# Designed miniproteins, single chains, continued (5): the designs that were tried, part 36

Each design is a single chain, and the fold is of that chain. pLDDT is the mean over its residues in the fold that is shown.

## One batch from the design tools (miniprotein)

Design m17224
Fold by ESMFold2-Fast:
Structure m17224 (fold): chain A 77 residues (1-77)
Amino acid sequence: MSDEEILSRMAQAALAAATPEQRPDVLRALSEMQQALMDGASFEEAVKKAVDTLRKAGMDETAKAVQEEGDKALKER
C-alpha cells in the first residue's frame, strides 16, 4: 500500500470523526505527518506526531481513528 493511499484512508477516518470546524486541525495533522515522512521520519514517528496534534486539539476520537489506521498500515509494511 502506498503512503498516499494510507494518508487518504487516515484522512477519511479523521474527517468522518471530526466536525466541520475541526477539519483545519485534521488537515494540519495530516500535513505534518506527510512532511515528517518526506523528511525521512519513520512511519511510526509520523503517525505519533499526527495523533499527538489531534489530541492536543481535544479530538480524542479522531486521534484514535488515525492511530487505528496507522497501526493497520504499520503491520502491512
Scores: mean pLDDT 77

Design m17225
Fold by ESMFold2-Fast:
Structure m17225 (fold): chain A 69 residues (1-69)
Amino acid sequence: HMEETIAHHLAFGASEEGARRLAERDVAAMPYLKEANEKLKTAKNLDEMAKISEEVAARFRADQAARAA
């Protein structure tokens, strides 16, 4: 979970403070990644997979922008 994500960023040279911020972002993205994975199970072809991935990514970006305001 979060501690595992922090350890990952530390292993790649991030500061402890930076690693925590990156881990918080990664954890915030987790529900969107889970939704994408569930939807991808129903995809019949590569075009549907690409559409699902882009829709989830766009929604994550929109939600992040809304929180920043």
Scores: mean pLDDT 69

Design m17226
Fold by ESMFold2-Fast:
Structure m17226 (fold): chain A 82 residues (1-82)
Amino acid sequence: IEEYKNKMIEVLRSDLSVEEKLRQIEEIVQELIDKYKSKLTDEQAKELMELLQELAKKLVFENASAEELIEIVEKIAEIVES
């Protein structure tokens, strides 16, 4: 969990384009879901996808700060850890 969280935070704090950040975050979240698939409930999987969509919206359309996006990343990690 910490490894995936730290990876996402690193991407969000990087000098990458918005599109490249979104692509890499989507890949990391997909890896996380695939790894923990047997542990996640249908409700948790849905919540993870909703958080990813919220992160994408804030990153692409709302010019959100890295700190705001990291808050969503922490919520993603919390769901998977539960």
Scores: mean pLDDT 77

Design m17227
Fold by ESMFold2-Fast:
Structure m17227 (fold): chain A 81 residues (1-81)
Amino acid sequence: MSLDEIIEETAKRLSEYLSEEEVEKFVEVFKEWAKTGDIQAAGRKLGEIFEEIKEKLSEEEAKKVEDIIAGAVLRMLEALS
């Protein structure tokens, strides 16, 4: 799977729980990571965005969003290796 396909699939899954603006925040981080390879910057930014939105989500929704992001991170790591 290409990096673009991973990012598009992740955006689609996140859109079930998050607004378009919130989805775009995550998409920008993944796009920057794909361009720079900076895993530490990506991890920090993903965590900051998740903490910002977490208060708006139920525990079940937050877990789903976290699982989607974690899956995307694993796929990005595999594709960049």
Scores: mean pLDDT 83

Design m17228
Fold by ESMFold2-Fast:
Structure m17228 (fold): chain A 85 residues (1-85)
Amino acid sequence: SSQTYSKVANNEKEALEYLEVLEISLKNAIELSGKTFTVTLENLDTGESLTFEISNEEELKKAVEEMKKFIKENKGHTFKLTVKY
């Protein structure tokens, strides 16, 4: 069965820090395992979410940039970052 990891960020700063750690971790995991990861960023205040399937570094970079934009456009909100692998 797929495994799931989630982290809740209470502000923009925490959300961006979690995303930075995730980018480093997933880059290393992709290079070592070749696994596909499903990453979801949820705005817990609005219920809006972004979901990405990431299997390579190009998809990871694109997903991270879209998630950074989403966080910056929703300052002061609470976010949930979820990784399925």
Scores: mean pLDDT 85

Design m17229
Fold by ESMFold2-Fast:
Structure m17229 (fold): chain A 62 residues (1-62)
Amino acid sequence: MEELRQLLLEKYKKAPSDMSGEERLELVLEAVEEAIKKGYTWLAEDPAIQALKAAYEELKNS
């Protein structure tokens, strides 16, 4: 879990401070996919991650 937290923080540190909600969700989802590739495969089935993906699709289509 500490590695996932570091990935998210590093993404946020390098991201512009004025990102839109859609852009922030995309960044978080990219960090999650990187974590899955590193062995946190259970994240793909996490209900919270599923909810984030659904929210991202809704924002993208709004």
Scores: mean pLDDT 70

Design m17230
Fold by ESMFold2-Fast:
Structure m17230 (fold): chain A 100 residues (1-100)
Amino acid sequence: DRIRELIERAREELRRAREAIKKGDRRAAEEALRRAGELLLEAARELMRRMPVERGIGVLLRVLGLVLDAELHIKRGDLEGALRALEEAIRLLEEELERL
């Protein structure tokens, strides 16, 4: 699995960074941390491409967005907009619970 390979390689780079720090080799530590970061970002991109968004996770993220929208409406004094966002969030959670 490409994702597993990338995560294992990132872990190895983090080990190299740790050993470089122990030896006082700041430059080698920074280089290993940079490589680890690049590998983790590539793993995240591969994960986003290959995992079907688990439907439940997608719904929860959408609900979180609606909660944040409601908070923004409250800060703006738009209580009607806040209530609309909360009603939609509640509806989505009820529908998801019916599927569990």
Scores: mean pLDDT 64

Design m17231
Fold by ESMFold2-Fast:
Order: sequence, then structure tokens, then C-alpha cells
Structure m17231 (fold): chain A 81 residues (1-81)
Amino acid sequence: KKIEELKKKAEEYEKKAKDLETQRSNGVARGQASIDAARAAGNTRLAEWEERSVQRETDSLTKQANDYKKKAEELKKEAEK
């Protein structure tokens, strides 16, 4: 297998991981704003629901990003051997 092909695939996975990490950070920021607004309005139930929603999305995105990072590292090691 060509080293160039492995490096290109690793770069694609690294980009996907970075995009997911950015999406997670943006999601957390937007979620926190929604939680703060709900709490300011005295809507505790909405705030709790928003917290659970943000946590679930954050966990999912973190897991996906880590999976892509691992694949990228494996391909980079393969290419550098």
C-alpha cells in the first residue's frame, strides 16, 4: 500500500476529528446559553432537559472524534514505518 494514500487517509480522519471537536465546543457554548436563559426564566425543567441534551450530544461527538483520532494515529504510524 502506498505511503501517500495512508497519509491522505490519516489527514481526512484528523480533519473529521477536528470538525467534530469544533462542533462539540460550539454545541456546548450554545447549550450553555440555552441552559442559562432557561434558569434565568425560572424554568428548571427546561434547564435540566437542556443539560441532559447537551451532555448526550457532547458524549457522542467526543466518542466519534476520539475514534477518528485513533484511526488517524494508526494510519500515520503505518505510513511512517
Scores: mean pLDDT 82

Design m17232
Fold by ESMFold2-Fast:
Structure m17232 (fold): chain A 107 residues (1-107)
Amino acid sequence: MKEVEIKTDVALDEDNREQVNITVEEVATPKLKESYSDVLMEAVEKVRQYAAQEGYGANVKITIEEKDKETVVKLDAEMFTSKSETQQNIEDIEQQARNFVEKLKAE
């Protein structure tokens, strides 16, 4: 299986809190165009539930781009967390991002 490219970046905000930024980019098949709404809403809901359970704020941006007859879906998730929990939160969010991409590839 071709490994999914997930980009994770950790930055410090104005209050020295660690902000986790995760970007996932994948080319969607034509069959997924009819199910995008359901898959995207499920991904957003999972990120929202995770942030709520941890008591942190989250921003999720989903971008759908058409390039040379290909549909590219990008998921950008930003979460604020404490320094002591950052590593565990990164691993959990990366797993959620991998699950999202697996759904985009499923036929």
Scores: mean pLDDT 58

Design m17233
Fold by ESMFold2-Fast:
Structure m17233 (fold): chain A 78 residues (1-78)
Amino acid sequence: SVKDETLAGFRLAVVAGEAYVLERIAKKRNAPEELLEKLREVRALVEEARRSKDVAERMRLLDEATDLLDEVEKELLA
């Protein structure tokens, strides 16, 4: 539905913004390669979600990206 597509678009923007902020923090702190690799995986999931025509698939990819971002935030900001 239009409502679900609007929500997916909003979530995409939020997740992309959070990934951008965490990537900047990781670079400033010279984070280990393992965290940089997870951030690359988040970026790949965001790009896949942006290109998907299926709202359910977009939401699933964004959920996966959010889980990885939570893991990165825990390790980076500990």
Scores: mean pLDDT 85

Design m17234
Fold by ESMFold2-Fast:
Structure m17234 (fold): chain A 106 residues (1-106)
Amino acid sequence: AVEKAAEGGRLAGEAAARGGEEGGKRALKGMGEGGKEAMEKGGPGSDGAATGVSGIGAGTGALVGARRGDVERAAEEGELGGEAAGYAGGPEGGEGVYEGGLKGAE
């Protein structure tokens, strides 16, 4: 679960860097929507997944990386935030972060 959340965060970060600021906004929105879906399916901690992705950390790092065009930095920041969200949200939260990352990468 945590590893899958980290991968989702990394994918969102990469997409943000390639898409610039608008790509970063889409990635952040996708991850937030994934976290919301996790809250609907999951139990305690699912709110942590949504907050971890859209709050301080992964989302901010991805947007900063995107603005600089630094794909590797954006990916690393996204991965760290996804991992943190996975720990906070449990298995359902981690899956939500992963799905959100995939949606944001579209």
Scores: mean pLDDT 56

Design m17235
Fold by ESMFold2-Fast:
Structure m17235 (fold): chain A 57 residues (1-57)
Amino acid sequence: MKITEEDVRAEVEAAKELEEKAKSGNVTSQAAADLARIAALINAELAGVLEEAEEEL
């Protein structure tokens, strides 16, 4: 399935909220993993490899 722009935007907004909590010192390892996942999605979108990644899956 292809990731939509709406999905990416929603994840970025969630990441910003998690970063604010991280600065407050109450971040969990799960929050760090979520940020890494969002970064990977952004990189895939920008590189235009979403379809290729889906095909390679």
Scores: mean pLDDT 61

Design m17236
Fold by ESMFold2-Fast:
Structure m17236 (fold): chain A 91 residues (1-91)
Amino acid sequence: MSLTTTATASGLTVTASTKRPPEADVVEWTFQVGDQTKVIRKGAKPGETVTVSLTVSEAAQVTVSASAWKITPDGPVLVGKASTATVTVEE
């Protein structure tokens, strides 16, 4: 299964969106800004578009990746392939 992730920048804010696969319970986003990494997880309904935002302190290049996970009794299982988008934010 593949995820399509979109990322946009408005000023210092990066907004990322992806559609939750029907087999997943949670979508996880990773925002990489220089040496800093922020991880955001959200549950969503099957086929729902999930949107997350991150505001950075100054102009930077931000790399966003998304993955979809199914929660099982033995732990989370990857069901959606990670996709990556890079955006440049400016003040």
Scores: mean pLDDT 76

Design m17237
Fold by ESMFold2-Fast:
Structure m17237 (fold): chain A 73 residues (1-73)
Amino acid sequence: VTEEEIERIRQELLDGLKSIPGVKVLSLEVRALPDGSIEVHLKIEDKNPAKVVGVILRLMAESPHRILVHFEE
């Protein structure tokens, strides 16, 4: 996993989430793990959880890397 791939994933997530009405992204951290997995820490305020999950699942399905998503409380 390259820094360029991490930035691409961050941008795709941010753009997807910003397209959903009622979603406010409070923090978004994307990092590579030593095993080649990608870890996402996401803190949001949303009123459309199903659409948020849909954006994440699409990203995971399209990624050649394993993506782990953690929702911050």
Scores: mean pLDDT 76

Design m17238
Fold by ESMFold2-Fast:
Structure m17238 (fold): chain A 83 residues (1-83)
Amino acid sequence: MLSEEEKAALIEAVTAGLNGEVDSATRRIGDRVLDVSVGTIKIGDKEYTLVVAVLTSRDGRVEAAVIYLADPDADPEEIVERA
């Protein structure tokens, strides 16, 4: 089970990515590493913003992952409320 600190950090990282505040970031949470990546993916005629946040343990195991796909036509405030 994720700690409240790890859970809050994952939510914050996804929210920052969706708001365009980061394109890629790495931060430490105790002995764990939180990696956030923001990119674009084309599905049909639309380009979506892809936010991937991965929490990795000291042993290199993925403890948690959040993958979010945002419609480019969506209101950023509405996207944040869903994250």
Scores: mean pLDDT 66

Design m17239
Fold by ESMFold2-Fast:
Structure m17239 (fold): chain A 123 residues (1-123)
Amino acid sequence: MKALERLARGELVKPSEAKTAEDYINLYLAAIVLGLRDSALAWLDKAFELKPSKELVEEVIATAIYLLDKDTLRRIKELVEKNNIQLDENVKKAADYALEGKVREAIELLKKSKYFPTVPLRP
């Protein structure tokens, strides 16, 4: 998961220098880690205005599932539908299971995908 790995290595984009969907996802992930919910959702919205890749959206969904962040998952599903983004079937099912509280089943689907985390997010 490239965006999470970049953040785990201390790579943080400055808001004044953010230009790409990937930059805004970096800011979104940092805000989630810091508990800054409103800032996180605002940067997530900005990322989707810049038309993120399918792979970047799937990485964000996987990260939200691992962080047990249902509010972010609900917002991402709304943005995915609004922007007509086609997701991998396993990632889509994992998001649905996580929103239903079936977190174990969601994680097992993600383990079958390329979205298995390579670095731990420390509390």
Scores: mean pLDDT 76

Design m17240
Fold by ESMFold2-Fast:
Structure m17240 (fold): chain A 100 residues (1-100)
Amino acid sequence: MEEVKKTIEETIALLEELLPQLPEEVQPLAKRAIELLRKALEVLDKMSEEEQKKLMALANALAHAAYMLAENKDNPTLVEAYTKLIEEIIKEIEELLKKV
C-alpha cells in the first residue's frame, strides 16, 4: 500500500528532524524507532493488509508522541507519559516484525 509506505517515510523524517529537540533519555528510543520503521519498509510487501494498517497507526502514534515530547520537554509529567507511550509503540512494532 503506497499510503502506508508514505506514512512510515514521513514518520522517519519527522523523528530525524525532532531528534535533537527530544529529551536526552528519549533519543536512543527515537533512534531505535527509526531503525525499526526502516526495517518495516523492507518487509512491508510481506505483511498482511491488517498488519500494514496497524503499522501505519503505530507510526502515526509515534509521530504524535515525538512531537508532544519536543513541544513539552519542560513538563516532566508529559515527558514521562509520552516516553512510556513510545516504549510501548516500539514493542508493538518489534512484535509485528517478528511475524515476518
Scores: mean pLDDT 86

Design m17241
Fold by ESMFold2-Fast:
Structure m17241 (fold): chain A 94 residues (1-94)
Amino acid sequence: MEQKELLLKYMKKGYENKEEVLKRMEELGVSKEDLEDVELALNTPLEYREKLFERALNGERDFSEEERKIIRGLNIIASLAALEELEKKLEELK
C-alpha cells in the first residue's frame, strides 16, 4: 500500500496542469478560500511543498497558518486529480 507515492503522483499531475486545476475547481463551485489555498500551494516551490507534505504524512501537528494553508491546498489538488481519474474510468464504463 504505497499511499504516499500515489498522493505525490497526483500532486505532481495537478502542478503540471495549474490553469486546468483552478478552472475545474471554479466549475465545481469550490470556495474562494479553497481556491486561495490551492493557488498558494501551486506558487510554493516544489521541494518546500514535498517537505511540508512529508511532515504532515508523518503526523506532525505544529504548523504555521501559512504551512496549514499550503497543506490544505495540496490535499485539494490531490483530491481533484483523483476525481479526474475516477471520472475518466466512469466514462470508459458508459
Scores: mean pLDDT 70

Design m17242
Fold by ESMFold2-Fast:
Structure m17242 (fold): chain A 109 residues (1-109)
Amino acid sequence: SEVEEIIKFLKELGDAAARLHPENGEALKYLYEAQILSLKGTLEAQVEALRNLVKAAKIFYEQGKYEEAKKLFDEAERLARSLQGRYPEVDEILKEIEELKKKIDEALK
């Protein structure tokens, strides 16, 4: 199907990013994995997409790329809030996002 072709292409892009750009490739791979999971449309896949988005944001945070990390955490917070009350671990993920965003705001002062 069209969706299967898109998923294959996204996987190839993620693997290429991880191989060719070691500083950012791992973060990009998590972002592509989040996109793939979003295409599945199940609640479990959406929670897994959220986890991958947070992993990518943390990589940028650890690299000191606070503006990029903040943008990804803002998107992760939006997704987490849309899933809140539907899956138990989403509240824990949202709390982690809020704590890391607070640290970024302190670092950008």
Scores: mean pLDDT 79

Design m17243
Fold by ESMFold2-Fast:
Structure m17243 (fold): chain A 71 residues (1-71)
Amino acid sequence: MERTERLLRETREYAEKAKESKDPKEALEYTGEAGRKVGELYRTGSEEATEEALKLGEEAARATKELLEKA
């Protein structure tokens, strides 16, 4: 449980950094890190935590896409 909570927290941190980034390259890097943490959560077998992490990753990807479209 503690490992799953830590991975969820890390996913949220990277997703927030991606959303707050004004550099498309930086946003892509943070979105990639969030995606890697989602993958680690899948390996823990926690379905609820993985669903939450997927939503966070989707928000980061959407923010990154908007930055790329404005660049």
Scores: mean pLDDT 80

Design m17244
Fold by ESMFold2-Fast:
Structure m17244 (fold): chain A 95 residues (1-95)
Amino acid sequence: SSDQQKLLAEVNEVLSELFDLLSKVLSQTQVDSVHNQVMLAMMGVSGDLERLREFLELLRRYTKRLRKLVQQGDSQGAIEEVDRLLEELNDILQK
């Protein structure tokens, strides 16, 4: 649907920034692992507009937190926030 296409476009914009930030603090193997988990979550929610909105809102919150941590050079804090992101993505998928 057009609403799904618009939400997916917004998700892709946020994901572009998220993975740019992650590439500054994680190894390529770790980035690839996070990318795979995020894409699986996106595919799991993409058929439901409300779940897709929750996913987008979650990505925006974590991207904002990661931006601050990366700017501060806090690689450990960034890794811990990535772990929390992955836990919340798993929670969304189990709803």
Scores: mean pLDDT 84

Design m17245
Fold by ESMFold2-Fast:
Structure m17245 (fold): chain A 73 residues (1-73)
Amino acid sequence: MRVLEVVLDGDAATEDAVADTLAAALREAIRSGGYDRVVIRATDSASEEVVEKLRAAAEAAGAEVEVERIETP
């Protein structure tokens, strides 16, 4: 089993264009790497829309997804 951990800092993940780019990159990483599971660790400052886009992208690529909220440093 291969697990991919993704950490979303709110400063990097607040723009819709960035979210779409990250979602596309995540789908390709899962397909190319053969990841079975993705853990998304998002700061409270990360947009819910961005987190949802990444979760949906990972699920569409066939991975099991877990989302964890972490405190902003």
Scores: mean pLDDT 74

Design m17246
Fold by ESMFold2-Fast:
Structure m17246 (fold): chain A 96 residues (1-96)
Amino acid sequence: SKKLVERYLELIEEIEKVKEEEKKELEEKAKEIAEEKGLTAGEGVTESLEILYKEEKIELAKKLLELLKLGLKIATEDEEAKEELEKYAEELEKKK
């Protein structure tokens, strides 16, 4: 149970780091593609960016899916792990 809570928290930290990096990269690449192709911010550009995002950000998608599966397992299958996670969340709030 404790190991599940630890992995869940590790995944949250990993996801947060990837989100910050990916947001900057995605914005830079979107600008580059628009400038190189001479495209305006239309449906064609949006679709191209969605395809690029799905291909290049597959690791973020995998981490989010793992987080969801682990969170559901903690909530539904392991009440002890759920209690440990809630206790950890309360300790984090006290440190504000």
Scores: mean pLDDT 59

Design m17247
Fold by ESMFold2-Fast:
Order: C-alpha cells, then sequence, then structure tokens
Structure m17247 (fold): chain A 149 residues (1-149)
C-alpha cells in the first residue's frame, strides 16, 4: 500500500457520505471492519471474497472488487439495493469515490486523471465494449495514478 492509498482509505473512513451509506445497509459493520483492517495494512482478500459471496455477487464482480481492494469494498454500500450489480458498476463507483477522496486531500491533478478514467468506463459501457481486457487497462492506469508520490 502506498502513502497515497493509505491517505485515501483514511479519508474514506472519515467521509460522512460513506458513513451514511454504511448505516443504510445491514452489512455496513462488516464493510467498515474490512476497511479498518485495510487501513492497518492487513490482508483483506479473504474478507472481500467472503462478503461478496454472502451478497451473492457474480464471479466477475468478485474479481473486480478483489483487484480494486479496499476501494472496491468502499463502493459496495452505494451499489447495494440494485437488482443487478456488474463489474462496470463497481469500477465506475470506485473511481468516483477515489476522485472525491483525492479532491478532499487537495490532489486536484490526480482527481482529474481519475475523472478521465471514469469517463472512459462510462463510454465503454455506453458502446458495449467493456471487456476483461479494457477493465484490466483501466485498472493498470488507476494503479499508476495511485503510485504517484
Amino acid sequence: MTLLEQRLIETLLSSNTLLGALSATPVGPKILSILEKAANGEDITPDIIALANELGLSPEVVSTIVKLGPFGVAALPFLLGRAEITAADVLEETLELIEDALLELGEEDLAEEVQELRKEVRELRKTGTFTPETEEAILTRLSEILSTP
């Protein structure tokens, strides 16, 4: 975990928006516990898999959340209650949460880069070209942004 990723998780845990979403779902305490474990540098992959299976999420969605780590977990409260949750839904919601957290940290240039990734996900969804290959390309670029000092 980079220093920026650590600051982002701490910012999310202090977010009234995230805390409000967590209070609206019965799995809110489990999600909060997973995010606190991630903030402490603990491996959360088994917790992500267990939670996603409890929620009845598809293998494709589980894979996307695992790749996004704690940020994908933080997106879940905003997606719960939908009739269907897709990998693209998780990725787009996660990018919005990261953008907002970067803005709260004053990282405006990095927030603009994440906003461009979110626009690309939205366009891929609109054109029906969201595939595992295009998802991996977006995830790689996100990782590069979050590795910036």
Scores: mean pLDDT 85

Design m17248
Fold by ESMFold2-Fast:
Structure m17248 (fold): chain A 103 residues (1-103)
Amino acid sequence: SELEKLIKEINELLKKSEAGKLGEKDTERLQELMAKLVSLVNDLIDYIEKEKLSRSEQIELLHEELGVSRSRISELIKKYGNFKEALIALLEEKLGVELPLPN
């Protein structure tokens, strides 16, 4: 999925940053990719609200977009009590960093 590709690219840049090898163009690219991630996450939340997707449909959508198991997604939705917070938690787990999005 586009979201999985984006997360992979961000993770590669974050790993490069941790190694102290992040160049100026890499920093600009990371900022661009993070802004795109925030935009895609907001679009996904808006889509779910507009289409009034059921919990089962929300779990399938996240499974397809993030490649995370349905059981793990269901567990996080139950833990956080809502889709938005569960999605943010999943993304932060995959990136190893906090997102610039409110919980």
Scores: mean pLDDT 79

Design m17249
Fold by ESMFold2-Fast:
Structure m17249 (fold): chain A 83 residues (1-83)
Amino acid sequence: SLEPREMTLEEAKQAVDALIKEALENGEATYELVTPDVRTATEAATYAISKAVYLGLYASARVIGNRLTIKLEKKEVVEKKKK
């Protein structure tokens, strides 16, 4: 099928959505994704950062080849610790 790359990006986005929910629930979450290529990893990283920032999370993403590591931290938890 000509669709494997798109399906893998959608799977990556679904994993990112699950990670964001975990970070919102627990205050932080870290996950590693293996994608088919650097382009898909970079697109998933951009999706993760944009969505996490929109939802009030600190986000960092590291892309090494076809691997993506995402770390999310809840801003409210960090801000409460600075009281």
Scores: mean pLDDT 73

Design m17250
Fold by ESMFold2-Fast:
Structure m17250 (fold): chain A 65 residues (1-65)
Amino acid sequence: MEPEVVAETRVEFEGAEHVVPGLATAAPDAALVEEELPSGFVARLYALPREAARDAVIEGEVVRR
């Protein structure tokens, strides 16, 4: 039930180093958003600056809808 990481990529965001799964590189072109859910797990969203909120996916899962 906890999110499974396919590939860990460390991205430094706002002076903090974050782990972004699915991104096989710590690319500065990628943006990371981390949100803690009340369900007991944390949802990490990552998207390219080009698409930003348009191409966002959850850690271990793809956001659909």
Scores: mean pLDDT 42

Design m17251
Fold by ESMFold2-Fast:
Structure m17251 (fold): chain A 58 residues (1-58)
Amino acid sequence: SELDRLAAGSRLAAEMLRAGVTDVDEIAAALQTETGLDPDTARRIATVVAQARTQRPE
């Protein structure tokens, strides 16, 4: 389902950021390839996940 793809995409994006991949375009490309998300949705998820990590008060 679309919700399953969104969940998988968010998880993969977080894993890539943890592994040191910080390029939003590279993360978006991986989401398209690995989860089957459309380009617009993949880019949006990659951007949101990357921004959330940067703006967290830690």
Scores: mean pLDDT 76

Design m17252
Fold by ESMFold2-Fast:
Structure m17252 (fold): chain A 70 residues (1-70)
Amino acid sequence: MKTITREIEVNEEAAKYIKEQAEGGKARFNVTVEIKDNKVTITAEVPEERKEQVEGFLDEIEKKAKELNK
C-alpha cells in the first residue's frame, strides 16, 4: 500500500467537483477528501501496482478543479 496526498486550493465550485470525482473513485480506491477553508486535501491509499492509475485520476481532477477555480 502507498499513500498519495494532493492539496488543491479551490473555490466552492471546484471543491464540489473534487468531492464528486473522489466519491466515484472510492469504488476502486480508498480515497478520502477533506475540505478546510479554501483548500481540499485528497488522500488515496492504493496498491503499488495502481499508483499510476490513481496519480492520473488525481491529475485530471486537479486540472479540472483549477479550470473551475478561475
Scores: mean pLDDT 74

Design m17253
Fold by ESMFold2-Fast:
Structure m17253 (fold): chain A 91 residues (1-91)
Amino acid sequence: KREETIKKMEEKIKELEKVDPEKARKLRFELLLVLASEEAYRLALAGAPNEEVLEVHRRNLERLLREDPTLSEEERREILEEFERAVEEER
């Protein structure tokens, strides 16, 4: 269940913030990628082409990053670079 996965990630981030803030930051970035994937995940289940699924995921990620006032310009760039690296590795 997607909601359960998100809650578990949020809990783990809170735990890590107390003992390893760098790992907490990285997991927070992973959570943003997961949150951006919802529409893309539905498209994939409906049998959409991989290119379309990735484009929708990228679009939603860019929107979430723009709308989050807690993220710095550098953090937004890092998250986008992580996404593009993952896409390239999946080739």
Scores: mean pLDDT 75

Design m17254
Fold by ESMFold2-Fast:
Structure m17254 (fold): chain A 96 residues (1-96)
Amino acid sequence: MDPLLLIGKLLRVIGLLFDLRLNKDLPVDEELGKKMKEIVEEAEEKFKKGEKIEEVLELIEKALDLVEKALKEGKLPSLAEEVLERILEILKKLLS
C-alpha cells in the first residue's frame, strides 16, 4: 500500500476536524450525519472482515467528500467529528 496516499488522507481528516471546530455555529444536518455514520460503519465492517483495502478507502473518501460539501454549503453534519475520528482510527491501523 502507498503510505503517501494514507498520510494524505490522514492530513485531510485532521484539516476537516479543524474546519468543523471553526464552523460549530453552522446549522446541523441530522440526515446527512446519519448517512455519514452508515458509510463509516460499512467501512469499519469491511476492514474487520479483511475485504479489499481499496473498497474501505473508497467509503472513507465518500464520507470525507460529504463533510467538505456540507461545509461548503454552510451545513454541519451531525456526529461529523465522531465519524472523522473513527476514519482516523482506520487509517492509523492501515499505517501500522
Scores: mean pLDDT 84

Design m17255
Fold by ESMFold2-Fast:
Structure m17255 (fold): chain A 82 residues (1-82)
Amino acid sequence: MMLSAEEIRKLAEEEREELRARGLSDEEIEERIELGELMRKYGATSLDELIEKLRELGDEETAKKVEEFKKRLLEERRRRLE
């Protein structure tokens, strides 16, 4: 089932409120929402799957952005477990 643009937008709005309540910055919230929309658009269940699908489509620039975001998430996870 493909989600409509309106459904994706509504889910993003709900996620935005939850992330804001967690104390995330607007910049960090926008990145997470954009990734969520890309994952839904391409049917990826993980960041690794999203990167693979983007490379299959020849979208090297977006694939690199997702890889950098994944690296930052892993670094943040390490910091918070200190």
Scores: mean pLDDT 70

Design m17256
Fold by ESMFold2-Fast:
Structure m17256 (fold): chain A 87 residues (1-87)
Amino acid sequence: MPTDEEIEEIARKIAEESRAGQEAVLRVMRGEVAKLDDPRRAELEALVDRAIAALRAGDTESFVATLVELLRLAREVREEQERRAAE
């Protein structure tokens, strides 16, 4: 499970990708979020939409910040799913 520092590093690495690479990552993230059976799916979808908007605006700072929020929430959802599966 990624740490907060690892999440920030991942977000910066995504921001260093080409525009096409960034769009590909967001497309994959959107597809995975759409498959989630979790009450936070709508919040995760809103974060993906915010990241897409920041990317289209050329706002790298907002893009990175939104990716960090998205990855942290995704980690929380995954940790809860793993905890339930272990029961």
Scores: mean pLDDT 79

